# Designed miniproteins, single chains: the designs that were tried, part 2

Each design is a single chain, and the fold is of that chain. pLDDT is the mean over its residues in the fold that is shown.

## One batch from the design tools (miniprotein)

Design m41
Fold by ESMFold2-Fast:
Structure m41 (fold): chain A 70 residues (1-70)
Amino acid sequence: SEIEQKKAQIKRELALETNEAAHSLKDREKVIELYQLLAETVKQIDKATTVEEIEEIKKKFLEEIKELLK
């Protein structure tokens, strides 16, 4: 289905973004927090019922990564 393909695509994109952010972080505690945020975000994506919800979840996660990199 379209929604299942979108979930799989976004999960891959967020995993790649997480890996890149982790390489930029020198603080081990922030790296742990980053991967915990990814795990929670993946759970939210799995519960999403619309493409719009998936896109909102993605946007929120990318904003959280940006804050961790400050």
Scores: mean pLDDT 86

Design m42
Fold by ESMFold2-Fast:
Structure m42 (fold): chain A 72 residues (1-72)
Amino acid sequence: SLEPTPEEREQLRAGARALLDEAEKYVKENGKLTSRAASLITAAMLLAAASGDEDFLEEVRKRVEEIEKKAK
């Protein structure tokens, strides 16, 4: 398996957080889950999974649920 280096893992985590921040911004501005926000969420989850950090992936999953809840 290709495992990320510690530096790559931190970049993947930082990237996932940034994408979630942008997705939350779009949901707040539009009052709904837009296609752009959904794409950002999907990308964030892929980066979180690629990080190999299971605790971080769970954190990202919970944050996604909160973003989706705000869109309803």
Scores: mean pLDDT 85

Design m43
Fold by ESMFold2-Fast:
Structure m43 (fold): chain A 61 residues (1-61)
Amino acid sequence: MDEEYKELAELLVEKLLKNIDKLTDEQMDAAIEGLEEMKKKYPVVKEILEEAIEKIREKKE
């Protein structure tokens, strides 16, 4: 796997989740959509993004 992409994805996810409580439902939906698109384009980070999506969904509902 490409280590550089994994490190960037982890950093992005960490920053997103750190601010998740400040996001509206609409912004959380947009974040989930963006992460789903990124999973399709960059399979190497799929697991990292999948975990982030699950956490955002839990926070929303």
Scores: mean pLDDT 77

Design m44
Fold by ESMFold2-Fast:
Structure m44 (fold): chain A 66 residues (1-66)
Amino acid sequence: DKKKQGRIDILEGTPESFRAMIESLVKLMEKNGVKKEEIEEERKKLEELLEEAEKKLKEEIEEIEK
């Protein structure tokens, strides 16, 4: 089922895209003179959101596999 595999491929690629976005935001914050401690706190919050999103994506993949 090509449609099913396509949906799985998109969901699997989503965390990588989010990580790239987080790194881009961190670099932008550094360039704009945001304090390292503030950047670290924001990165930590974004990583926590990504971890929750990864859990949800795994659930979505399991539902597609049914």
Scores: mean pLDDT 74

Design m45
Fold by ESMFold2-Fast:
Structure m45 (fold): chain A 55 residues (1-55)
Amino acid sequence: SIEDLLAEIARLALERKVAEPDAQRVVMEALRLLEEEGASQEEVLARAKELIDAL
């Protein structure tokens, strides 16, 4: 589930042609939200999409 979420975020960043360091930052923020904030998978995916769209 979490692995699938991170793979989906990485795939979306690749499809949107996000630069690798920016893609890494999005994945790191997703992990922080999951581990430190207790965010839901849906919230994390929504936030990752917002960050990718802002790039």
Scores: mean pLDDT 80

Design m46
Fold by ESMFold2-Fast:
Parts: structure tokens; sequence; C-alpha cells
Structure m46 (fold): chain A 83 residues (1-83)
């Protein structure tokens, strides 16, 4: 948990740390923080289409779990459009 936060503090563009933090918040049921971390992962991965697609898919899954089907569909579509 705190390990990913430490990695992000040292390198705010550590996409894998942001993805790991999002997954940990998701498993804890903190979907708001999970979304924030996944959004940061997508932003950090803007120059890496594969990592961006992973982050956007994660965001879609979080929105789906929260019952926001419109946002989930939007992010799934964005993930498919990422190379």
Amino acid sequence: AEEYEKRIKEDPNDVEAWLGLADEYYKAGDFEKAREAAEKAAEAAKDDPKLQAIALTGLAGIYKEQGDEEKAEEYYKKALEAK
C-alpha cells in the first residue's frame, strides 16, 4: 500500500505504481481514490498506448463497479481507441 505512494513521491510518472495504487484502493472498496490513481496512471502513460489502455480499462472497471455505466462505457471506448 504505502510502497506505491513512496514510489510515486520519488517518481510521479511511475505508471506501474499508479496502477498498483489504483488496484489496492479498488480492493479496499475506496473507489474514489482508485479512480484518482487510475486517472494519474492514464496521464503518466500518455506516451505509452499499451499502458494508457490498461489505465483507461481500469477506470472503466471502477466506474462500472460504482454503477456509473455511462462513464464505464466512455472509458472502455477510450481504452479500445488507445493503440
Scores: mean pLDDT 81

Design m47
Fold by ESMFold2-Fast:
Structure m47 (fold): chain A 80 residues (1-80)
Amino acid sequence: SIEEKVREKVFELAELAAEHIHLLMGQRGYEREAADPSNTPEQKAEARKKLEELRAEIGRVEARMDQVATEYEKLVKELK
């Protein structure tokens, strides 16, 4: 049923949204570490490396969210 497919997309979006929030919180943490004047240049460099990895992962999650949101919109239009 279309209603079942809509529920599946809602759950998938909720999972992706939770992952996205988790990654954004990680990004905030590493931005603080990179900016912390008490940290060594080596610690700041490691934090910047983690930020690069997180930016790539955030991009992947955002692309997947956009895809699932598009699929959700198509299904919802079929219900109306």
Scores: mean pLDDT 87

Design m48
Fold by ESMFold2-Fast:
Structure m48 (fold): chain A 77 residues (1-77)
Amino acid sequence: LVEIRSVEELLERVLNAKEVTEFSIADINVVTLAIDQLVQAGIEVHFKDLDVRFVPEKKKGVLEVDLSSGRATFTPL
């Protein structure tokens, strides 16, 4: 399981993923800081515990974040 430590690492991993990929997030603020860039790239960001979604105009994938566990799952469409 890959541990994500920066916005740049998160974006690289998500944008290049061709299959369902799971991440460990070292700091949840990394996801929060990356939201605008992920959404602009066509990635929906879903915070599971809060049921909050940041939705792109044309969806290419979904990043689901579990705040309690510090885990995220990316599913390309």
Scores: mean pLDDT 81

Design m49
Fold by ESMFold2-Fast:
Structure m49 (fold): chain A 67 residues (1-67)
Amino acid sequence: MYEKIIENATKLVKERVGEEFAEDILKEAQEKLKTDPNKALVTLAKRLMDALGTDEAAEIIQKAVEA
């Protein structure tokens, strides 16, 4: 479920950058999740890449999907 992926990603991002930055990175994806889960997931990936870099973004998404 896309909701679980975003929740798990939120926890992982908070662990790495703290709560304030995690909220900023994930806010847009969480808002889009209510209307379009596909766009929410794409937005999450893009924001993570922009904030943390491609390798860290991929790791977080992979762990969020597996959790």
Scores: mean pLDDT 77

Design m50
Fold by ESMFold2-Fast:
Structure m50 (fold): chain A 77 residues (1-77)
Amino acid sequence: TARENAIALLRAIAEVSKNPELSALAAELAEAIEAGDLERAEALARVVDPLLAKEAAEDPSLPEKILAKARELKAES
């Protein structure tokens, strides 16, 4: 589902990001979505999105790393 895909991608971001702030916030965003706390998820997404965009601009391979990690996390479930 779209929700399961979003959670896997956010957990992947938390594991592969070199920015500890992005890593922590992406993990919290995944937890908020999993708990169904959409107001908290929306607030966290507004901070996560620009941090992710900045790191992706510095590392063009980041999207591939995130997708590879998300696939690993789904296979372990």
Scores: mean pLDDT 84

Design m51
Fold by ESMFold2-Fast:
Structure m51 (fold): chain A 68 residues (1-68)
Amino acid sequence: SVKEEIEKALEFLKSFPDVKATKIGDDKIVAETTLSVEKQIGLVLRLIGDFPSLEVSLKGNTITVTAK
């Protein structure tokens, strides 16, 4: 389910020491990073590949994950 994908995405993001991920409501994650641009892009691509029911965006140093 989308809810299970959100929880799995949150745990995945929390596994990185350079990522501070917070769940907002039931269907959104905001992750603040200190990673390089290249590593941020890599993380976004992994999220898109692993969680097809989720929309992923990158703005500056912030990755946002939402239910589609």
Scores: mean pLDDT 84

Design m52
Fold by ESMFold2-Fast:
Structure m52 (fold): chain A 59 residues (1-59)
Amino acid sequence: MNEFETITVDGVEVEVTKNGDDIGVATTSKDPAVIEAIRKAVAEKYGVSEEKVTVTVLD
């Protein structure tokens, strides 16, 4: 998908949005290991570096 997609990483559902070369991900997980896994999975899925993926932790 070009603008947004919902994916599941390690049982956690995350919302992904794309803006040019930058990818934003929203998650409710506060676990650093899960956040890192999400970043890596999204980077691999969209073919970008992990530095282009911004993970935002929701309340």
Scores: mean pLDDT 76

Design m53
Fold by ESMFold2-Fast:
Structure m53 (fold): chain A 99 residues (1-99)
Amino acid sequence: SNALKQRAAVYATAAYIAGVAALISEDLEEMRNDAKVAAEAFKRASDYYRQMGNEEAAKLYEEASKKFEEAANSETRDEMIQKVEEAIKLLKEADKADE
């Protein structure tokens, strides 16, 4: 339980940092790479929360991961930013669900 919670927190934190990096990047390819890293990290966080029995947090992290995948596949910077912002809103809800 404690180890799973620590793993979930580490992946969620790393993913959030990657998501923020995507927002401030001037290079479109770098934004896509950062969004991809965030998506993968949030999928791992979701899996750990699910293993802990926190299905609400797991679902929200899974949705955030999908938004980062959509961002990575977006054709324009504006669409990528919009998807990353939507993911951040889901992350705030996930944080409330864990509290």
Scores: mean pLDDT 80

Design m54
Fold by ESMFold2-Fast:
Structure m54 (fold): chain A 114 residues (1-114)
Amino acid sequence: SLELTQSGGGTFKEGSSLTLTSKASKPVSMVSWWREDEKGILSFVASLNTETGKVLYAEDVKGRATISYDPAKNTSTLTLSNLKKEDTGTYYDMGVSKEGPILAFGEGVEVTVV
């Protein structure tokens, strides 16, 4: 019963920035972002524990990525700067419900860096 609604995909220029947003249907205790590349390989990008504020970034996005969460709107945001062609892929958010071990993925947003 947890639903995640993603936005912010599209086509971006190398060296620019993107912002991806996900709205959860109910409060989440953990949010994370994952990228599926053109070969179908799913890789971790970033995570945030919404209760502790602890963040984790994949090595290739450290210094370029920021993950945040607004508990008033149940909305997580991933910002990625200095875009590289390797950032191209389908980005999925994942949320864990605060009320139990319910894990959900968003439908994915496509990002192309040209």
Scores: mean pLDDT 87

Design m55
Fold by ESMFold2-Fast:
Structure m55 (fold): chain A 59 residues (1-59)
Amino acid sequence: ADQELFDAWHAFATNPTEENLKKLAEAEGISVEEVKKLWETIQKMAADGKAGARALAAA
């Protein structure tokens, strides 16, 4: 049941193409814009955590 959603997230995380973004939005049942906002939030949280550990990590 959740495998399709997991596969969609994994595909987008591996290859963040417009096609994979649309597939992910369909699997989540939300708009492409909402998926983009969610992904940006996840990326920001990951960056903030990494910045606390090593601010000088490869720019």
Scores: mean pLDDT 69

Design m56
Fold by ESMFold2-Fast:
Structure m56 (fold): chain A 57 residues (1-57)
Amino acid sequence: GKEEAIKLGLKGAEAVRQGDYKKATELLGKGAEIAKPVDPKLAEKLKEYKKQAEELA
């Protein structure tokens, strides 16, 4: 649900902080998929962060 998506987003942000863009992309992508049916706006933000992480990978 929404809580799981938020948790994955936070883990993705931590991966970005550590320079692990590949892991960040995976975590943010999973978070966006989980968020899509329950919070479309959160899903959109997580997809945006995933795209940024992919460009840095």
Scores: mean pLDDT 81

Design m57
Fold by ESMFold2-Fast:
Structure m57 (fold): chain A 68 residues (1-68)
Amino acid sequence: SNAEEAKKSAEEGIEKALEEAKKQSKEVIQSGVDGLEGALEEAKEVNADEEVIETIKEGIERLKKLAE
C-alpha cells in the first residue's frame, strides 16, 4: 500500500530529524558548558563576587543535566 510506504518514509524521516536535533542539541549544550567553564575561570581570576561564581556553576550543572 502506498499509504503504508508513505507512513514508513515519514516515520524514518522523523526519526532521522530527531537524531540530528539530539546531535545538534548535544553540540550546542557542550559549547555552552565550555563557554561557562571559561567564564568561571575568568571570574575566579578577577576575584568576582561569590554570587557570580555560584550562578555560573549552577548554569554549568543545569546544562549538564539537560544533556542527560
Scores: mean pLDDT 76

Design m58
Fold by ESMFold2-Fast:
Structure m58 (fold): chain A 65 residues (1-65)
Amino acid sequence: SDAALAELRARLAKQEEEFAATSARILETTPPSQVDSVTRALEEQRKMLEERQRAELEAALAALG
């Protein structure tokens, strides 16, 4: 169970890194006139990712306890 939790945390960390890298690349290619709207969209996507990751971690902890 400790190994499974560690694997889950590693997977969530990788998802965060991939999202950060993708967001940076999107912003690099975004026209200046659209940066604000794209930034807001990426902030909403990050919030959704955080909520999903929290639910997944809570479910894993409940299964272990």
Scores: mean pLDDT 86

Design m59
Fold by ESMFold2-Fast:
Structure m59 (fold): chain A 60 residues (1-60)
Amino acid sequence: MKKKAIAKRDYRAASPEFLDLKKGDEVEILEERAGGWYKVKNLKTGKEGWVPKDLLEEVE
């Protein structure tokens, strides 16, 4: 089962591998890696990228 999460705050990407998020955006978690990063898909925009783990609140 794929995990979903909500962005707890706005986030601005510094490079193309990172993803812009707005507070309240729903994302699907695709991949986790060491150092506290998640690769996610923004369900509102359809774009994918890396975001800090502490930005996200997981939802069932």
Scores: mean pLDDT 78

Design m60
Fold by ESMFold2-Fast:
Structure m60 (fold): chain A 78 residues (1-78)
Amino acid sequence: MIEKAKKLIKEGKLEEAFSIIYNELTDEIRRLMKEGKTEEAQKLKAEYDKLVDEIISEAEKRGLTAEEIGRIINKAGK
């Protein structure tokens, strides 16, 4: 899953990459928190945050504005 997201980021498919990490990683983080596995949840959250930063960085390198980046994030979270 993480590897698929990284591939999409490199291909410039940033909305698809964010949708995958948002849906799959946030669900797993919530599950770990419910099970009391706080350390595992924090580690996965850190990986999620790194992937979000990579998407933002790649979008900026491709000439997207802050407003366009915000739209990608909001659209994927629908």
Scores: mean pLDDT 77

Design m61
Fold by ESMFold2-Fast:
Structure m61 (fold): chain A 61 residues (1-61)
Amino acid sequence: MEELRRQGEEERRRGLEALEAGNYREATRHFARAAQLFSEAGDSEGAREAGRLFLEARQKT
């Protein structure tokens, strides 16, 4: 569980870096992966936040 959550945090970080760089398609993929990892880790709040960031990045694509 904790390892999956850590991987989700890493993917969220990569997504934010891509978002800041204007790489919206790449950011979308990282946030989608983060949401999946948080969900599998049982972190519903992390999954929701990553899902929100996914939608934000997708709207900018």
Scores: mean pLDDT 83

Design m62
Fold by ESMFold2-Fast:
Structure m62 (fold): chain A 58 residues (1-58)
Amino acid sequence: SIRAQILALEQAYLAQLRALDAQLAAATTDAARAALRAQRRALAEAFTQQLIALHKEA
C-alpha cells in the first residue's frame, strides 16, 4: 500500500509539473516566468518532503 501511495503521489506530481511547464512555455512576461519557476521549485520541494514522510511511515 505504501508503494501504491508513492506511485499515486509521483503521478500527481508529474501531472502538476507538466501543467506548470506548459504555463511557463506560454508566459509572456519576466514576472510571470519568475512566479511559475518559483511554483515549480516549491512543488518539487513539497514532493520530496511527502516522499520522505511516506518512507518514514513504511
Scores: mean pLDDT 85

Design m63
Fold by ESMFold2-Fast:
Structure m63 (fold): chain A 75 residues (1-75)
Amino acid sequence: MDESAIEEASTIIYDGYKQGKLGEALIKASEILRKAGASTEEVNQIITEMSALLDKGASKDEITEKAKEIKKKLE
């Protein structure tokens, strides 16, 4: 899975959360991650962890770093 896909997905999720459209953002981000070769399990884990961090007031950089950590653990 390409790191650029993780950065794009993180941006979409962060922007969607700020706009109150997290559900739509999660769907779009899931499609980007799947097109980049992520499994359904990897997509679900990344999305769940990023959503949890956003609920705690995490920055875009923090959610991007978390997604990259998940990618490394699944390699």
Scores: mean pLDDT 78

Design m64
Fold by ESMFold2-Fast:
Structure m64 (fold): chain A 59 residues (1-59)
Amino acid sequence: SEEEERTRQVTELLVEAAKKYPTPLSYEERIEFFEELLKIDPSFQPFLEAAKKLLEKEK
């Protein structure tokens, strides 16, 4: 199904991100990661917006 395929793609991205970013992610790296998730599943848009707002408040 499309949901199973999207879940697999998201999981693969998470695994690759864990390999590529073994240290805590910077603001820019987190935003880039969420943007990659949006290419796979646009339903992550609210999470990207929430992350931007939370990270901006911490600056």
Scores: mean pLDDT 68

Design m65
Fold by ESMFold2-Fast:
Structure m65 (fold): chain A 73 residues (1-73)
Amino acid sequence: MVEELVEWLKKQGERHLKLARDAKTPLEKEIHIGLFEISAAVALNEARHRGDEEAVKAIEELSDKYLKELEKV
């Protein structure tokens, strides 16, 4: 289940990064950044609710990685 949350967030990160890069307008880019931020917040909250410290750390690191990549777009 921990692996499922991390893998799900990875897929969301890759998906929204691709869609942000392919975006034709600044608004489309911001929508995909926002959708990833929501996904990351949901994953982090779920991991914290479960008391899964390894998942929390992995999700925080993954969120930081994808948000930095999205900021470069």
Scores: mean pLDDT 84

Design m66
Fold by ESMFold2-Fast:
Order: structure tokens, then sequence, then C-alpha cells
Structure m66 (fold): chain A 68 residues (1-68)
């Protein structure tokens, strides 16, 4: 779906910015991702939950990389 695609796109940008050390842009992209996730959850909450967990893991890994 378009909402799922847009959610993933913004999460990928957030992860990229985290790895580059651009916290401000990373937060901006994460907020955009959560907006699309919120819209998707109204249509398909189970799929939104799965996508949330998968992408939170990617963000967690990127944050861990930044701490080193």
Amino acid sequence: SELEEKYKEHVEKAVKYLKEGDIEKAVEEMLKAYEYLKELSKIDPDRAEKLRKEMEERIRQALEQMKK
C-alpha cells in the first residue's frame, strides 16, 4: 500500500540520518513515518503493528551504532 511504502521510506531516511549523526533530520523523518503508521493502523492495525516492530528494530540498531 502507499501508506506502507511511505512509512518504510521515511524510516529508511531516519536510519540514514542517524548513521550520519544528523539527529534533527532523523527525528523529522521518524515523525513523518509515525504519521503514515497512524493512518495505516486505522485500516490494518495488525499489519501496522508488524511494520512498527520491524522498523523499531532497525532504528534501535542504528542508535546502537551511533553510541560507539
Scores: mean pLDDT 80

Design m67
Fold by ESMFold2-Fast:
Structure m67 (fold): chain A 59 residues (1-59)
Amino acid sequence: ARRVRVEVADMTDEQLAALADAALQAFRAGDEVEVEGSTPEAEARARAAVEAARAEVEA
């Protein structure tokens, strides 16, 4: 398993969907995903997308 670190700025809905899909693939491979945002708002949105992907794998 590897840790994937993603730095996010102000993201569009399409970019958030792509992040969620990439996170889903990483979690299925047994990797960890860590998100760092340029603003608390950007980080919270990206983190929500990543956590939704994690929930999908856990289901």
Scores: mean pLDDT 76

Design m68
Fold by ESMFold2-Fast:
Structure m68 (fold): chain A 82 residues (1-82)
Amino acid sequence: SKKEAMLYYVGAGSAAAMAAMELAIAKLAGESEEVIREAEERFEKAKEYLEKAKEAAEKGDAEKAREYAKKASEAAGVNAVF
């Protein structure tokens, strides 16, 4: 259903938000360039999958929205439970 697809999109958004927070914390804490770069790569990947999850959700494609939400969670470094 479209509602189910939208819930997966919200899940992808949460993953991207966590990645963004981790990046912000790494920068504020003055972590090494390598740690900051890894956090930037995770956030960028999570954003990519978030956009794809949004597109799938707008089309009512719950299967694709779930797939991209899972990929966003994996990119953010959290376990997918979908």
Scores: mean pLDDT 84

Design m69
Fold by ESMFold2-Fast:
Structure m69 (fold): chain A 66 residues (1-66)
Amino acid sequence: SAEINELAREFIRALVEGDAERAVELARELKRLGMSDVELRAVVAEARKQGADEEAVRAVERLIDE
């Protein structure tokens, strides 16, 4: 959906900017809207290609593993 796509773009931006708190909040919202853990990991992989902050990625991966 357009909403999920917009949130995913903001999520990638938060990861690249190193805003771990916002990245975790956006990851929770994406999961609430129906994004699977596999799909969320794929978006994180795309963010890594764009220069995502390692600490922000680690915070999101910790959320997924819960």
Scores: mean pLDDT 87

Design m70
Fold by ESMFold2-Fast:
Structure m70 (fold): chain A 77 residues (1-77)
Amino acid sequence: MISEEERREILEKTREAAAEAVAWAEANFSPEAAELVRRGAELAVRAAEALVEGREEEARRLFAQAQELFARAVELA
């Protein structure tokens, strides 16, 4: 079972990874694809926040939405 400490670590790492992904996309993707990465990153952070609060089903849904946006960004890149 995911501990409170593990959930906080996931949130912190997700925020870091999201910022890095956005920066990389802005440098390497088209503006349209970079915008999808920004939206996906925002949803991924919201999903991690939901996970920290114990809302696992909401977190799962938000992560799935983020993954879909990232997939679309790759198609546009």
Scores: mean pLDDT 82

Design m72
Fold by ESMFold2-Fast:
Structure m72 (fold): chain A 87 residues (1-87)
Amino acid sequence: MEMTEEDRKVVEEKLEELEVEEEEREEVLALKTVREAVRRLLEIELRREGFSEEQIKIILEALEKKKQPSEEEIEKFKELEKKREEE
């Protein structure tokens, strides 16, 4: 579904809140659908919270498949989480 003017305003406000770099901001604003914009914002937000690229990928893939992550993906996520806590 195409982004409405209201959707675009919400996305811009969220990008300002997250202090996103100009290049990433332009990329998100160039997205044509609400679903793509929400996915990109979630990726940026998770990165801000300190999740690794591998953890973000597991979350995004689960959302795309509309199902729970596999046992192996959950285990990998937990290993990466422990590594983050030890730093």
Scores: mean pLDDT 71

Design m73
Fold by ESMFold2-Fast:
Structure m73 (fold): chain A 61 residues (1-61)
Amino acid sequence: SPEVMLQAGDFMREHVEELMKVLKEKGVEALKKKLEELAKKAGVPQEVIDYILSRVDNFKD
């Protein structure tokens, strides 16, 4: 939904530098764990977290 996409985009913009550092140093599985931890701590809805993770999986190839 548009609301989920907007919330996902806002979260990613706020955390992109930290998440990219994790990806470079520890790989995609560590990125996914860090993303979930940060999003849950920030009170991001599970629907938004699931959307972001699905996007990460689609760009892994």
Scores: mean pLDDT 78

Design m74
Fold by ESMFold2-Fast:
Structure m74 (fold): chain A 84 residues (1-84)
Amino acid sequence: LAEKAIAAARAALAALRAGPQTPEAQAAIAALEKAIELLKAGDYEGAAVALGEALAAAIRAGAPEEALVAAEEALEAALAAAGK
């Protein structure tokens, strides 16, 4: 649930930070940071929206597969925590 979503989001964040710092990568990083704060606050629906935005930005940034997989795992866990 929420702890798993936070762990996956942090993994995606670490992978993105290790790569090139493009505007798209920075947008994905900002969205992941927002998603983590929303998850910690119990706003799972808001976190899912932010994670969807982060995944889209990470794809545009050409992020490595490990970052994309981790972001998708975080989104799935956030949706599960929201009862979706």
Scores: mean pLDDT 83

Design m75
Fold by ESMFold2-Fast:
Order: sequence, then structure tokens, then C-alpha cells
Structure m75 (fold): chain A 65 residues (1-65)
Amino acid sequence: GDIDALKDSAQSCVLSKDFDCACDAIIALAELSGGSVTDAVDACSCLKSGDYDCANDAIGAALSS
């Protein structure tokens, strides 16, 4: 699968401060891994609000759910 490519894309987008790009990659990762799209959307909201602790926790949940 494209999971590693999407992880690289998500991290690259975050480092460039393109949170819309990061959101799209995180949601796609959740869909491909069979994780929670709802948790991925929560991660997106945390990133956009600048709550990095919330974003990190939500990303972990999205990938494991």
C-alpha cells in the first residue's frame, strides 16, 4: 500500500506548515489502514488550531482505530 508515502506526505506538509495538505494525507492514511476517519478529522482540527499535543494523540488514534 501507499501508507509509507502518505506518512511522508503528511510529515512534509506539517513541516512546510501546509496543514490542509497534512489533513488530506492523514485522512487518506486512516482510510487505507482501516482506521477511524473521525479520528483523522479530529487530528486535522487540532493541527489547524495549533494544538500539537491534541494533533499527535488524534493521529495515533486514527492510525490504530
Scores: mean pLDDT 73

Design m77
Fold by ESMFold2-Fast:
Structure m77 (fold): chain A 61 residues (1-61)
Amino acid sequence: KEEDLINGILYLALGMTLYKRGDYEGAAEAFRKAAQYFRSAGNTDLAVEAEKLAEEAEKKA
């Protein structure tokens, strides 16, 4: 659904903002939520990228 893609983009943006502020735990949660929405939207490539961003944030937390 189009709403799932939009929600994925919004959570990706939130994750990037939290990451920039040093909130790596919050960033990881936001990136994982983004990945879930991207998978629901059928966009596997974006979901994989969001999962990688979540893993990088978790390593810094």
Scores: mean pLDDT 85

Design m78
Fold by ESMFold2-Fast:
Structure m78 (fold): chain A 96 residues (1-96)
Amino acid sequence: MSAEELLEKGRQALKDGNYDEAIKYFEEAIKKGDKQTRARALLLLGIAYLNKGDYEKAIEYFEQAIAETDPSSFEGELLRALAAMGLAIAKTILKN
């Protein structure tokens, strides 16, 4: 299975509320993918942990996603913006 196929299966698992299954697919995508695929997988891991209620793990993965994004590309800037939003949400929930 390709890294892109793993991302797609993970996204479907997220949609179905199967957060632990989604996490496993995204972790495999990180191991198999290039830097761009890794950044996407890290963002999706942050979202999965956020939905699971693990806000500390969500923060960790959103920060990793930001670090892995390519600031010279439109996709990289979009991924960075989404990760930054997720980070702000997770930090706000932890504060309250």
Scores: mean pLDDT 85

Design m79
Fold by ESMFold2-Fast:
Structure m79 (fold): chain A 70 residues (1-70)
Amino acid sequence: SPEEIALKVAEEVDKIYPGLGGTVAAIVLKGLREGKTPEEIAEAVRQHLLDLGVPEELADKAAEIVRKYY
C-alpha cells in the first residue's frame, strides 16, 4: 500500500539522517496518492531536504531510497 511504502522509505531515511523519516513519509505518501512517478517523488524529497539544509550527499541518498521502493 502507499502507507507501507512511505513507512519503509521513512525507516531507511531515519537510518542516514535521524528525525527526517516522518517528513519524508509525508512527501512520499502525498506523491503516491497523487499518482506521481518515482522520479517526481524522489526529486520532491531531495529538494525538500536541501531546503531544510540537509547536505546534498544525504539528500541524494534519500532520493535513491525512494526510487528503490517503487
Scores: mean pLDDT 83

